# Designs tried in a protein design run: designed miniproteins, single chains, continued (2). Part 26

Each design is a single chain, and the fold is of that chain. pLDDT is the mean over its residues in the fold that is shown.

## One batch from the design tools (miniprotein)

Design m4877
Fold by ESMFold2-Fast:
Structure m4877 (fold): chain A 104 residues (1-104)
Amino acid sequence: ALLPLPGEFPLLEEVSEKFGVPVETLIEAARAFTDKYGSIDTLSPEEAVDKFFEFLSTLPERVALALREWFGNSLRRRLGLEERVSAEASKEELTELLTKYREK
C-alpha cells in the first residue's frame, strides 16, 4: 500500500499545506490506488510507477501533484536521502527510488 507510515506524517502534512489538499484526501487517494491496482509489491518498479502515473491522470491536478511529491519524498526519506524531489519528478526518477527501496 502507498499509505504513509507514522514517521511519514510530517511529509504528508507538508504536501497537504503546500498544495492546499486535505491530508484525508491524500490518504483516501492512496487507498483508492491500492484498491484499484492491488499491492504494488506484486508489480515491477516500472509497472508500479506506470500505474501510479495512470492513476494520477484521473485525479484533480493539485491532488496529483501532492501525491507525486509525497511519494518521491517518502521513498527518499526511507532510503536516508534528503527530501528534494519536486512534484514534477519523472517516471524514471520514481522508478529508480522504488527499485532502491525494494533492494534494502
Scores: mean pLDDT 74

Design m4878
Fold by ESMFold2-Fast:
Structure m4878 (fold): chain A 65 residues (1-65)
Amino acid sequence: SKVEEIIKELEEKKKTMSEANQRKLDFIIEVLKKALENPKLSEEEKIHFAEDLMIAADSLVKAEE
């Protein structure tokens, strides 16, 4: 659930970014979606992984400024 909320937030941020940064963010979103599908990861592991990728995505968003 929290990972799904993070994905939705990133998809909304993507709409206002440059095409190059949209492609980078698309890759991050794809990786997060694959993590959600991985039955070998615990919910806690998925959340921590998503938060690490969110830090990368936040840096990307700030680069648009």
Scores: mean pLDDT 76

Design m4879
Fold by ESMFold2-Fast:
Structure m4879 (fold): chain A 85 residues (1-85)
Amino acid sequence: GRREAAREAGFLGAYTAYRKYQIYGYSREEAIGYGAGVALEVLRSQGVEVSEEDARRGAEAGLDALLQGKTLDEAGEIGGEAILA
């Protein structure tokens, strides 16, 4: 369903943003952009339409959760909720 798609998108978006930012040294804005792109692709593959802004909000929330030491599952839930807000 839409909530399950958003959680998966939040998870993969958060993980992508975290890798780009923390491991590859991309700027925060670039890392969030990559995470948002992955989140949009996941949602599109499951027939769920959201804006670029909604996906960006999710990737940012998920990245911040990971930077605060939360788990990937927690970051996925936080990011997914932010996408749907």
Scores: mean pLDDT 90

Design m4880
Fold by ESMFold2-Fast:
Structure m4880 (fold): chain A 91 residues (1-91)
Amino acid sequence: MLRELVEEFQRLALEEGEKQGVAAAAEAAVRVLELALEAALRHPELIPHLETVVRLAIEALRTGKEPSAEQVAEYDAALEALAPAVREYLA
């Protein structure tokens, strides 16, 4: 399921990036997600956090609605858990 969620997000992000004229930003987001996926595959305890980030991002892209404060808090918490591992792979 995680790989399928990542692929769905990548498709939606690139599609919305084209529609909004921010294709370069969408490509950068896809790149960061690839690094996060690599980190999660090596650190399985990060998988639930990556699933949370990807699921919320997919919902935002599909609906076009501004995320609720609760969704933003959930997303930020998941990103905070992922950040040290992603930073490790960037070094």
Scores: mean pLDDT 71

Design m4881
Fold by ESMFold2-Fast:
Structure m4881 (fold): chain A 62 residues (1-62)
Amino acid sequence: MSLIERIQQLLRQLSQDPEALRKAGDLMNQANDDMLANPDQGEEIVQQLLTELEKVLRESQS
């Protein structure tokens, strides 16, 4: 699965929890800002975003 496909899947799961979805939105905004500042690090930034989104999902399920 591509990083983008995994992010889309995580966002779909996070949509079940409004608080988790809000946190995901904040993380996505931060990642977008980071990509604008460091366009050559886009893949690293997306991978970090994926990791943070998975953490939010795990915390919402606990």
Scores: mean pLDDT 79

Design m4882
Fold by ESMFold2-Fast:
Structure m4882 (fold): chain A 89 residues (1-89)
Amino acid sequence: MLKVEVTITVDRASGRVTVTVKVSGAEKPIGVVVMAVTAEGPRVLASATVSDGETKTFTFALGPDTRAIEVYVSADGEVSLLARHEVLP
């Protein structure tokens, strides 16, 4: 059974965002999109594929107008919002 684990860490003091995606039980590589939600709308930070048993880590600079970080996954033709982290002042 497909299991996707996402961890989002936002450190506003250091200006860094770290996203870790771990996939298990996948028959095919899973599509992953990391988005920043800003005052101007959504921005794609990264897109990648993650295979069964793989863990990928993405690190970004935090933009000043960032309201949230969202992680979307695409599996078996379906796109789902899997994790959201709101950025507080």
Scores: mean pLDDT 81

Design m4883
Fold by ESMFold2-Fast:
Structure m4883 (fold): chain A 71 residues (1-71)
Amino acid sequence: SLQQAQQLLQQGDQLLNQGNNDLAFQLYSQSVQLLSDAGLGGSQVAIDSIRRVGQLSGNTSSADAAINSWR
């Protein structure tokens, strides 16, 4: 659900602030996957999650392309 994805995004942000980049990446990726499976890839939560995944992976171009495709 959108709420579960939003919670994963928030938990990822908390872990990122603690320096746990690997766990933050996993939670952001789970948020993206959950929203994609729910057909909510165009939501703001999905956009935020995809962008965070791209930033942590060093591949922001692919993240931006995915965001634009899901609008």
Scores: mean pLDDT 74

Design m4884
Fold by ESMFold2-Fast:
Structure m4884 (fold): chain A 84 residues (1-84)
Amino acid sequence: KTKLPKEVRTKINSLLTAAAMFVMAGDDKAAIEQLEELAKLLEKTPEVPKEVVEKIRELVEQAKAGADLKQQILQTIKILDEAE
């Protein structure tokens, strides 16, 4: 698997940080919007495996359905870190 470009990794980190900050502020809608932007970024990045994109999209849909946002963000970080 190809290593992700630095620019893509920086954007992923920024979106995850923003989502976590919005959760801390109690703005769940804004946090979900950041996770949605993350999923869209990964879908547009050819270096990201389809399996990883599908798992992240599933977590975003679970968050929209009322799953624990802190847990979904942590699981998203774990999946991206473990994606070879």
Scores: mean pLDDT 79

Design m4885
Fold by ESMFold2-Fast:
Structure m4885 (fold): chain A 76 residues (1-76)
Amino acid sequence: SKIEELRQKFLAKARELYQALADKAPFEQIKQLLRQVEEAGKELLAEVDKAKLSQDEKDALFAQLEAEVQAIEAET
């Protein structure tokens, strides 16, 4: 689904950001990656809103995203 594609895009950008932070990349590179993560997150939120998911479905999706981002932070 489009939500799953956007979710994977967001997670890929989050991984790229955390890897750059771990590698102590220049601040300008970090700033660019932060913007990319923000844009991917906004695209995902817009698609979730468009899909008119139930509150339980939204809560489950965001809980899963939070857990996956925390796992990326822990692995980097």
Scores: mean pLDDT 84

Design m4886
Fold by ESMFold2-Fast:
Structure m4886 (fold): chain A 92 residues (1-92)
Amino acid sequence: MIEKLIEEAKRLLEELLRAFEAGDLERAEELDREFAKVLKELLELLPPEEREFLLEKLRAAWEAAAGLPEREALRVVVEGLIKALEEVREKL
C-alpha cells in the first residue's frame, strides 16, 4: 500500500528528470502534477515521524538546490527525494 505509493513517486521523479533533460517541458509539467498528487497521498498515509522526516528531506533538497541553474537544481531535488523515499521505505 504505502510501498506502492513510494515506488510510484520514485518512478514519476525519474521520468520527470528524463523529460526535463530531453526538453519535453509539457511532459515534465504533467509528471510534476502527478508526483504532487502521489506525494500528497503518501504524506496523508505516513505515520507522523516518517512524514516529518520526508518533509525535512524535501526542505534540505530545496536548500541544496538554491542558487543552482534550473537543470542542476531539479537534478539535486529529484535525487534527494528519491533517496529520502528509499529511507522512509526502510523505516516502515
Scores: mean pLDDT 83

Design m4887
Fold by ESMFold2-Fast:
Structure m4887 (fold): chain A 75 residues (1-75)
Amino acid sequence: ALAKAEAAVRAGVESVLGRGGFSEALAAEIVARLRTEPEITPENLRAVTLEVAGEFGLSEAQREAIAEAVVAAFS
């Protein structure tokens, strides 16, 4: 489950923001936080992605786009 979520996070972030150090840092932090979850579901994957993207200073529209892309890639 975690490996699939990690791949989905990287793909989702890159699809919205492109490749680069910022996208890598954002994806790494989302994955690190997901490792503390007892189970990875589409619901908590979305919630963690929105929370971390907000901490990185992304707009509401960017946060939502990334969360949607990440959940779609995981499903």
Scores: mean pLDDT 83

Design m4888
Fold by ESMFold2-Fast:
Structure m4888 (fold): chain A 75 residues (1-75)
Amino acid sequence: MKLGPGESRAEALRRAAEEMGLVDVESVGVWEPIGLGLVVARDAESDDLVTVLALFDDEGNIVRANVALRHPPLP
């Protein structure tokens, strides 16, 4: 996924999470030295709390974004 004009890595990561069908984005982290991003959000279909890990290229584009963890909603 390419960065939009003037878009930060954190903004691109939020947009990627939204494109994956995730809502209520609670946390976004970016670790530039290792090209790693993390999103904590809710899956709109299952209501699961989801952690997404993303990899960035040297230009800041998201090259991979995958669900790493799923947690059912608290009772």
Scores: mean pLDDT 74

Design m4889
Fold by ESMFold2-Fast:
Structure m4889 (fold): chain A 92 residues (1-92)
Amino acid sequence: MKLTKEEAYKMAVEILRKAVEALRAGYDPELVRNVAKKKIEEIFSENNDEEMRKLALEALDRIVEHVRAGDYEAAEQIIEEFEKKLKELLKK
């Protein structure tokens, strides 16, 4: 399957949102991280965007660490920051 850059970015955002939902539902943080990481790596293996892959994985790690600390508001802010960076990258 070949994804456009825009499709890959939208899927990465959705994966991060689903990760936060799973964490709120009480799933194990390491399990959620591992599942989301695999999905992100699959998306960017088709798109070959190493910079965006790194940004998505960094956002995922930050989300998991903040949720482990009980800070779900920070996790939502991380997703918003990632979406903002994504929109800037899609302009060119």
Scores: mean pLDDT 79

Design m4890
Fold by ESMFold2-Fast:
Structure m4890 (fold): chain A 65 residues (1-65)
Amino acid sequence: SIEERAKEIVSEYAMENPKFGAELKELIEKGDIEGIKKLVEEHLGDKLSPEEKKALLKYIEDLIG
């Protein structure tokens, strides 16, 4: 699914870029949705389709609850 692909893209990128992974985790723990959106757009915005980007944001929102 597009959500599974989005999850894999985030996981792979975080493994290759530990700083991104650490910042993403901190923002998720804070529930900073706007910060997460900016971080994702900065690092992955140009690498994702509109549908993949939307799925990523929904997945992250689900992690926050």
Scores: mean pLDDT 78

Design m4891
Fold by ESMFold2-Fast:
Structure m4891 (fold): chain A 86 residues (1-86)
Amino acid sequence: SPLAEALRDAVKELRSAKTAEEIGQALGDLANAVLQLDPSVAPILRELAEKFTGATLEEAKKAGNEFLDAVRRHAGPEAQAAIDAA
């Protein structure tokens, strides 16, 4: 599906990112894709977004991993499958 493809692309962008800014962009794209599949994760995504304020590359990578873990735990099966496939 287009949403699963967008989610896979966003995860690949996150993995290839070299700056905190690139990680922030990738997570924004991923958040938009996940919200289209499962809107119930919106509160979790808002909390994680706050962790990017002033983040270093290492802090941004940690927040990115926390975001992926939170989505796996709380998003529906379609979103989980798309993330795991990426």
Scores: mean pLDDT 69

Design m4892
Fold by ESMFold2-Fast:
Order: C-alpha cells, then sequence, then structure tokens
Structure m4892 (fold): chain A 73 residues (1-73)
C-alpha cells in the first residue's frame, strides 16, 4: 500500500540521517584526536625525543582504529 511505502521511505531516510550524523560525530572526534596527538608528539619531543617514533606509532594505531569506526558507520 501507499501508506506502507511512505512509512518504509520515512524509516529509510531516518536511518540514513542517523548514520550520516553518526559519521559526522566520529569524523569530528577523529579531527579532535589528531589535534591531541600533535600535542602529545610535541610533549614527547620536549621530554624524550628518542621516544617520538614509538609514541607516533601508538597514536597512528589509535587513528587507524578511529578510521575503522568511521568506515563502519
Amino acid sequence: SVEEELFDEAIRRKAEEEELNYRLQVEKQYKAMQSEHLEEIEKTKREDPSKVDEVASELNDKVDAKLAELEAA
């Protein structure tokens, strides 16, 4: 029926809107995390420059995990 089709379209649109909104929130968090990572790298450079590569690698793993969340949304 027309009512069922309109209802199904409304559910689909709401699901798409919620998915898009979730993606935007994850992306916003990702960008905030990148800024925090840059600060951590700078702090590491001041405290122990020899650990910069290790810290950068750990932070990069966290970024990859966040990108996986974004792709899943």
Scores: mean pLDDT 77

Design m4893
Fold by ESMFold2-Fast:
Structure m4893 (fold): chain A 69 residues (1-69)
Amino acid sequence: SDEERARIAEEYARKAIELEPEAAELVDKATVALVLGRFDLAERYIAELRERGFERAAELLEKALKQVR
């Protein structure tokens, strides 16, 4: 469901921001993409997180993507 997808995405996003607060803007963008079912866009933001060195945030959002996809 859309509600369950949003809940999962938001839970992982919160954990990601707690671990890497400097990633918050990209995490929020990836989370919005996940909530909207824009999985290709979410994968692009996750890749950008990795490129910027936010490995833990990227890993958590990748787990969220796998659960909601």
Scores: mean pLDDT 87

Design m4894
Fold by ESMFold2-Fast:
Structure m4894 (fold): chain A 75 residues (1-75)
Amino acid sequence: EAEAEAEVRRARDHALAVARLVLQHFPDDAAKLAALIAQLQQLIAYLRRTHGDSPVGQEAVAELERVLAELQARL
Protein backbone atom coordinates (compact mmCIF):
# COMPACT_ATOMS: atom_id res chain seq x y z
CA GLU A 1 0.00 0.00 0.00
CA ALA A 2 1.14 3.55 -0.76
CA GLU A 3 0.64 4.58 2.89
CA ALA A 4 2.86 1.73 4.11
CA GLU A 5 5.60 2.75 1.67
CA ALA A 6 5.30 6.37 2.82
CA GLU A 7 5.62 5.25 6.46
CA VAL A 8 8.82 3.31 5.66
CA ARG A 9 10.31 6.25 3.74
CA ARG A 10 9.45 8.74 6.52
CA ALA A 11 10.94 6.47 9.21
CA ARG A 12 14.12 5.94 7.15
CA ASP A 13 14.51 9.65 6.30
CA HIS A 14 13.94 10.70 9.92
CA ALA A 15 16.46 8.13 11.25
CA LEU A 16 19.08 9.21 8.68
CA ALA A 17 18.55 12.89 9.54
CA VAL A 18 18.98 12.18 13.28
CA ALA A 19 22.13 10.12 12.58
CA ARG A 20 23.63 12.95 10.50
CA LEU A 21 22.90 15.52 13.24
CA VAL A 22 24.46 13.33 15.95
CA LEU A 23 27.57 12.62 13.84
CA GLN A 24 27.90 16.31 12.87
CA HIS A 25 27.42 17.85 16.34
CA PHE A 26 28.27 15.03 18.80
CA PRO A 27 30.74 12.74 16.94
CA ASP A 28 32.68 11.85 20.12
CA ASP A 29 29.68 11.56 22.49
CA ALA A 30 29.76 7.82 23.23
CA ALA A 31 26.45 7.95 25.15
CA LYS A 32 24.61 9.64 22.25
CA LEU A 33 26.19 7.27 19.72
CA ALA A 34 25.19 4.23 21.83
CA ALA A 35 21.61 5.54 22.18
CA LEU A 36 21.40 6.14 18.42
CA ILE A 37 22.74 2.62 17.72
CA ALA A 38 20.04 1.14 20.00
CA GLN A 39 17.33 3.23 18.30
CA LEU A 40 18.48 2.16 14.82
CA GLN A 41 18.56 -1.51 15.88
CA GLN A 42 14.96 -1.21 17.12
CA LEU A 43 13.83 0.52 13.90
CA ILE A 44 15.57 -2.09 11.71
CA ALA A 45 13.89 -4.91 13.69
CA TYR A 46 10.50 -3.18 13.34
CA LEU A 47 10.88 -2.67 9.58
CA ARG A 48 12.04 -6.27 9.07
CA ARG A 49 8.93 -7.55 10.90
CA THR A 50 6.39 -5.19 9.31
CA HIS A 51 7.82 -4.44 5.82
CA GLY A 52 10.63 -6.99 5.34
CA ASP A 53 8.96 -8.58 2.31
CA SER A 54 8.51 -5.28 0.41
CA PRO A 55 11.24 -3.81 -1.86
CA VAL A 56 10.94 -0.43 -0.09
CA GLY A 57 11.29 -2.09 3.31
CA GLN A 58 14.28 -4.15 2.16
CA GLU A 59 15.98 -1.04 0.73
CA ALA A 60 15.33 0.96 3.92
CA VAL A 61 16.69 -1.85 6.13
CA ALA A 62 19.84 -2.18 3.98
CA GLU A 63 20.48 1.59 4.13
CA LEU A 64 19.91 1.74 7.91
CA GLU A 65 22.18 -1.31 8.45
CA ARG A 66 24.98 0.47 6.56
CA VAL A 67 24.61 3.54 8.83
CA LEU A 68 24.46 1.27 11.90
CA ALA A 69 27.77 -0.37 10.87
CA GLU A 70 29.40 3.07 10.46
CA LEU A 71 28.21 4.15 13.93
CA GLN A 72 29.40 0.90 15.54
CA ALA A 73 32.83 1.37 13.91
CA ARG A 74 33.15 4.74 15.72
CA LEU A 75 32.77 3.09 19.16
Scores: mean pLDDT 83

Design m4895
Fold by ESMFold2-Fast:
Structure m4895 (fold): chain A 77 residues (1-77)
Amino acid sequence: KPSREELDLDVEKAMLLMTIAVSDITAKKTKDPEVIKLSEQIKELAEEALKNIDDKKKLAQLQKEISELTKKEIEVA
């Protein structure tokens, strides 16, 4: 029986992997330099979050930064 903490970590890991994949694809397909820059920054933050998946405080901070950059990317696009 997995704990809720183990399930939460698996979900967070899956979401970060999806964020990395989407950001990589967006950066490769867009022609807008600002969208490319934002997508690359989002990818780097998501990779850092995966590296620090066991650090709940750092993970929460990085997720907040990813959310803020994603909002900015939507506004620019």
Scores: mean pLDDT 79

Design m4896
Fold by ESMFold2-Fast:
Structure m4896 (fold): chain A 84 residues (1-84)
Amino acid sequence: AMEEYAKKAIESVKKGDVDGTAEAYANMIKAFIDAVKAGASEEEVKAMRDFIAETRKKLFETAKENGVDPEELEKKIAEAISKL
């Protein structure tokens, strides 16, 4: 579930684990892509996009509070997603 990956990403970033954070976030994005490919409704897609946006905001705020460079995190997330 996307919620499990979101929780793992937040927990990882609190520990300064940038690679683990990026992997968990990428897995959340993969779950979203898989749901869309499986025929998720427009309402379900909107709810998932809103959840991703809220998770991203919380993730980057938490990163900043825990001394994780937002630019490095963004780069690692992009790299992890590119491998999906």
Scores: mean pLDDT 87

Design m4897
Fold by ESMFold2-Fast:
Structure m4897 (fold): chain A 114 residues (1-114)
Amino acid sequence: HMSVYERMKKKIEELFEELIEKIRAGAPLDEVGRLMQQIDFLLWQYYQLLAMEKSEEEKEKLRKVFNEASQVLVDAYDRIRALRAAGKSPEELVEVARQAKEEVLKLFDEMEKI
């Protein structure tokens, strides 16, 4: 039986793989942004779930990690947009998304450990 943590982590991983494939296919920035918003919403849902049983100090620590993960997504979107405007290859854009995936999943694991 998969935990909520395992199910949410798998869904985030699946959304990042969809994001990477959409970037390779030259999907519009609106589609890229929507997928990133879906990932951010899952991070927010997990933050809310964990926060329900935490002390005020733990909630503040959890909020900071969540905000850091959201910022990774914002920075990745801005970088992808800038690289695309500069006519860079899809593989350069995919690398930004892969790095964002690694950092977001690391931060997601940090949220679970609080």
Scores: mean pLDDT 90

Design m4898
Fold by ESMFold2-Fast:
Structure m4898 (fold): chain A 94 residues (1-94)
Amino acid sequence: SDADRLARMSRGSTRFMTSIDAQMPYMSPSDQARANQIRSNFSALQTQAQGMLTNAQNGNPVNQNQLTQLQNDFGTNMQQYVSVTSQLQQQQRA
């Protein structure tokens, strides 16, 4: 359901922010700056997902264009997260 998708994005955003906070001390200053931007983006996505979820739980219809845009933005931010964390893992193996 739309509510399930919104709940997953909200929980996912929280988990990714927690993961970034845990990994950030081990990053270079440039990667920390990038990670902070990714974290900020997840925070905004979480706020949007929670707002839409609350409206859906109150019986209001979910705007499908907004949901699609939110899913696309979440996916893009996830790709950036994977890129930063993959770089850190490569540095740890070197």
Scores: mean pLDDT 85

Design m4899
Fold by ESMFold2-Fast:
Parts: sequence; C-alpha cells; structure tokens
Structure m4899 (fold): chain A 69 residues (1-69)
Amino acid sequence: GPLPLLAAPPETPDPRVSEVLLQISQMVAQGRPPSEIERKMREMIEKYGLSPDQQKEVRDWLRRNLARS
C-alpha cells in the first residue's frame, strides 16, 4: 500500500543540538558504557538549555544508536 505522507523535512540544524550530538556520538564511538553516555547527555541538555523538542531529538538519536551496539 502507499506510504503515509508524514515525512517532515529535517529542521535547520541548531548549533547546540549539533554540539551535543557530536559529543555523544564521540562517546558512542569510544565504546563508553550506555549509562555514562546517557548521564553525559543529560548534563549537556541542562548545560545548553535545550528545548523539549531538542531534548527529544537528542534522546531519540541516542536510543537509535545504542540499539545497534
């Protein structure tokens, strides 16, 4: 059947979100334990004052990347 038209284009990259994702992706690449990565993610979310939507984006990214490890 036809796929639903629910593809939203990617939002303009927020430099704070990009910085958090870069830091977290480096920790994933270094093989850091998931608990340490999640703790660092929380600290950076608070430090940069990410919006709820930005927090969800970062958390969803981490869950997707940890599920493949």
Scores: mean pLDDT 73

Design m4900
Fold by ESMFold2-Fast:
Structure m4900 (fold): chain A 69 residues (1-69)
Amino acid sequence: MLREKALAGIEVALSPALDVRTVEELREASEELAQILAYAVMKAITSRNPELKEEREELEKKEKEVREK
């Protein structure tokens, strides 16, 4: 199961850091990982279709605008 494999990977990566990181730091790290995954998935999907390439650029621009806010 994808969820089980993802959790196992996260647990292995976080196991040594759990004793050091606070709950707030863990939330920040999880949000950063979510953004990285979203970008990777979107880029992979839009790269396969030329028509979606334009949509990928629009999504990147919108995200940049949100970040500037």
Scores: mean pLDDT 58

Design m4901
Fold by ESMFold2-Fast:
Structure m4901 (fold): chain A 93 residues (1-93)
Amino acid sequence: SPIEEALKEILKVIDDLKAGKLSVEEALKKIQEIYDKVKSKLSEEQKELMELILEMVKKLKEASPLLSEKELQEKIEEVAKKIEEAVKKILEL
C-alpha cells in the first residue's frame, strides 16, 4: 500500500540518519516530503502519529547546534526508537 511504502521510506531515512549518511535537517526535509505525498490517504489517528514523528525530528534539529557530536548521536538513537514505535502503531491502524 502507499502508506506501507511511505513508512518503509521513513525507516530508511532514520537508518541513514543513525549511520551519519544524512544530517538531521536533511532527514526532516525527506520525512516532510514523504508525509505530504501520503497525507490525503491517512486517517486522523495516522496523521497525528506522523505529525508526532515530524515534531520529534524538528525538536532534534532545534537542539542539534547545542549538542556535542556524542550527545547528538545519543539523541538520534533515542528519537529513532520512538519513531520506529510510532511507525508500528500506524501499521496496526
Scores: mean pLDDT 89

Design m4902
Fold by ESMFold2-Fast:
Structure m4902 (fold): chain A 83 residues (1-83)
Amino acid sequence: LEELVEKIKKIAEETIKIAKEILAHPNATKEELLEAIAIALRAIGVIIEAELYKDDKEKLEKLLKRAEELLKRAKELLAKLKA
């Protein structure tokens, strides 16, 4: 389970890194900046929940899926800005 917690945290940390890149992007709209902030806050929440539920396999599996969905959204938003 510790490996699953670390995987979730790593994905969430990468999501926050991408959100920061969006926030620094000169072409980001107000709406895109707000979405990046929301993604970063949700990713922070995932890290906190993973630490609180580190012995709950079912909760961690749901958090992993949520972390992966947040990372996908962050990557899609950044890719759109770079296009």
Scores: mean pLDDT 87

Design m4903
Fold by ESMFold2-Fast:
Structure m4903 (fold): chain A 103 residues (1-103)
Amino acid sequence: SKYLEKVKELLRRAKELQRRGAGRAGIAAQLLAIGVEFDIKYGTVSDEEAEKRIKELEEYIRDVEELIELHQRDPAAARRYLMEERGFSQAQADSQLRLMEKS
């Protein structure tokens, strides 16, 4: 299945996020990927809904991948992104970035 192959790709990328220190985001992405895989396998979603959920998950994983790269290049910009775009408090942003420093 085209969708199952894409979900397996996203699951591998989500596991890589966890290995790179984005532990909470990586675990969340893995759980979402597993949920999409089961819904596709058991036919609980339409093809249109499956494509939408896969796209949303891929965008989420990509955003976190970009955040990791941004943090490596410019930690201050990564902190601003979490606070301004994601609505994190300063303490929450600092906590998230500290987790990404531990690989």
Scores: mean pLDDT 79

Design m4904
Fold by ESMFold2-Fast:
Structure m4904 (fold): chain A 60 residues (1-60)
Amino acid sequence: ATDPRIEARVDALYELTGGRFPRETLELALALYLSGALSQRQLADLLGIPPAAVSRALRV
C-alpha cells in the first residue's frame, strides 16, 4: 500500500514533469531522495525541473 503523502508527492512530480516519467520511476526517485541517496538538486536535475519546483512538490 502506498503512503498517501508519497502518492501526493508523486502526483505533484508527475504534473511538473508533464508525464515524461511513469509514476513508478517518480516513486523510486522520491524514495532515493527520502533515503538520502539523492539530494534535492540531483532529483531536480534528474527530472529536468527547477529545484524550487521540487521543493514545492515535496511540501504536499
Scores: mean pLDDT 80

Design m4905
Fold by ESMFold2-Fast:
Structure m4905 (fold): chain A 60 residues (1-60)
Amino acid sequence: GSTFSLSKLSASAQAALPKALELFKAGASSSEITTYLRQLKLSQVDIVAVLEYLKLQQAS
């Protein structure tokens, strides 16, 4: 698997990661996580980056 660098994420995306990971581990869908990130006012680029990171966590 590829190593994903957290330094490539914006500060807003990095701040959202702990809760996004918690939701992901609790079995939340990509749609539920996306809704949460949109409520935090993250950009589409940041939302995609967080979802990419979560997929890498599952694949590792």
Scores: mean pLDDT 76

Design m4906
Fold by ESMFold2-Fast:
Structure m4906 (fold): chain A 95 residues (1-95)
Amino acid sequence: SEAERLLEEVLAAIEELLADPRLSEETKEALERFREALRAGFFALPREHWRPLAEALLGALEILRDHLDDPEVQERFVEALLLLSEYLEGLVAAA
């Protein structure tokens, strides 16, 4: 499905970022946790949220990639990734 393809694109963008030596250890750990949370929890979301979330994540990951030299940007992304990971993990646990 298109939603499956969009999820694969998000996961590929995360893998590409994880290879970048400019990432802090905290950002790497947050991205790794988020990647696993997405793999487990993305399809636990209502179907109408799959495409908007995948598109928003692709845009957000592009912003992170373009601003890896800014430690404030990395710190803000760590906070957001951890919050979203907890949310997705909670959805899987409730299902």
Scores: mean pLDDT 85

Design m4907
Fold by ESMFold2-Fast:
Structure m4907 (fold): chain A 74 residues (1-74)
Amino acid sequence: SPLELEKKETEANKEGMERAIRLAEQVDPEAARILRKAYEAGLPSVAEIAGAVYLATSKDPAARAAFREALDLL
């Protein structure tokens, strides 16, 4: 049903965001703050959060890899 699909998508996005924030905190605290602000601002899609973090952490390959890993876990 549409309601079940919407719930599944919302839960997957939330889990992805939490996972990305958790991994970011291990690599780049600044990237983690950006993710947290985006998450709290209105539950943006994981793709939008990933894009913002990718730009913020473009010079840190470890942080970029951590966010890629978080997305792959979805």
Scores: mean pLDDT 60

Design m4908
Fold by ESMFold2-Fast:
Structure m4908 (fold): chain A 75 residues (1-75)
Amino acid sequence: MSTEELLEKIEERIEELEKEKEQTDRTNRKEMLEVEMSAGVLEIHLSVLSKYEPEYRERFEELLERVREISEEVA
């Protein structure tokens, strides 16, 4: 499996989480916290992959920034 294919799968997961955030009741703090926790899991996953795939570090950092934006919006 290529790293490029793995990156595409991670990006799809981030897009799904962005959709979930848009559809979540933003007045409900508990539901927003669930989105924040899901984003946290993706941050850990991307950080680990960046360590093992240094040639793709910059791409992982771009995806990590998208996840952080989700976390900041629900914080």
Scores: mean pLDDT 74

Design m4909
Fold by ESMFold2-Fast:
Structure m4909 (fold): chain A 94 residues (1-94)
Amino acid sequence: SMEELKEEIVRELEARAARLLATLSPAEQAQVRAFVERLIEALRNAKSVEEFVAEARRLWEEIAPTLSPAVRAQVEALLVLGYTLLQEAYDQLK
């Protein structure tokens, strides 16, 4: 089901986020953790890939100015991972 595929994506995002968080300062950990929680919520609630991308872009624009360039690149990679896996899930269920 789509719900089961979304929960698999959530597990992958959480695993990658945990590895990233372990390398960050406490201040950046708090910001990135909040972002990841909201990204996961957006993924669970999205009814289409386009809806997820729109919300993910909004969340990205809010957090990007608060992050160092290296952390920004890693957070953007989480966004791309979420998008790619959700697109694959929708394509699989067609």
Scores: mean pLDDT 86

Design m4910
Fold by ESMFold2-Fast:
Structure m4910 (fold): chain A 81 residues (1-81)
Amino acid sequence: MEEELERKVKEYDEKIGQYADKMIEAGTEMERRIAEDPERAEQVRKEGLDRMKQYADEIHKAEKEKEEFVKSYRELKERLQ
């Protein structure tokens, strides 16, 4: 049972890490595009921040799913004791 918990936690952490990497990449791309075309900076910032928010929302969802899984596992463990 502990092995299943560890495996699922790792899967959630990997998913969270992937979205975090995408969020960092989106921020870097936003900064690069602003530097290349300062006249479009406002539009590029809006688009970049919206994209980063989407990845942040996915991270938050994955973190919540991880928390709910860990909670369910703890409740199951308590029932077996």
Scores: mean pLDDT 83

Design m4911
Fold by ESMFold2-Fast:
Structure m4911 (fold): chain A 114 residues (1-114)
Amino acid sequence: MKILSVEELANLSLEEFKKELLKVLKEAVSSAKSEEEKEKILNTFRGLVLKLLVEDLSEEEIREYILKRVPNLPDELVEQLVRVLMALKKKIKEGKISPQEALDIVDEVLDEVS
């Protein structure tokens, strides 16, 4: 599977970025051993998106937030979630996407995964 860098993800069109988000979240929830774990993964992701809109979170802070809430998530999936969140942060900071557009895309993707 081809791993895209934060810069490559941040340069994707909104529609292509949404497809990559959907793929990463589908892989993360497919790794869950229970409905409760699946819900924790989705809530953790949404919580991080909300924090990114108001806080300048580092890559390490994003990783720690995920690991504290979903400690059994495979390392490769943790790193994929970190990359897409860092790319989302970069898109918002560079004005390529508004905070509202970011929330709309995330909510649409979460609805498709549920």
Scores: mean pLDDT 83

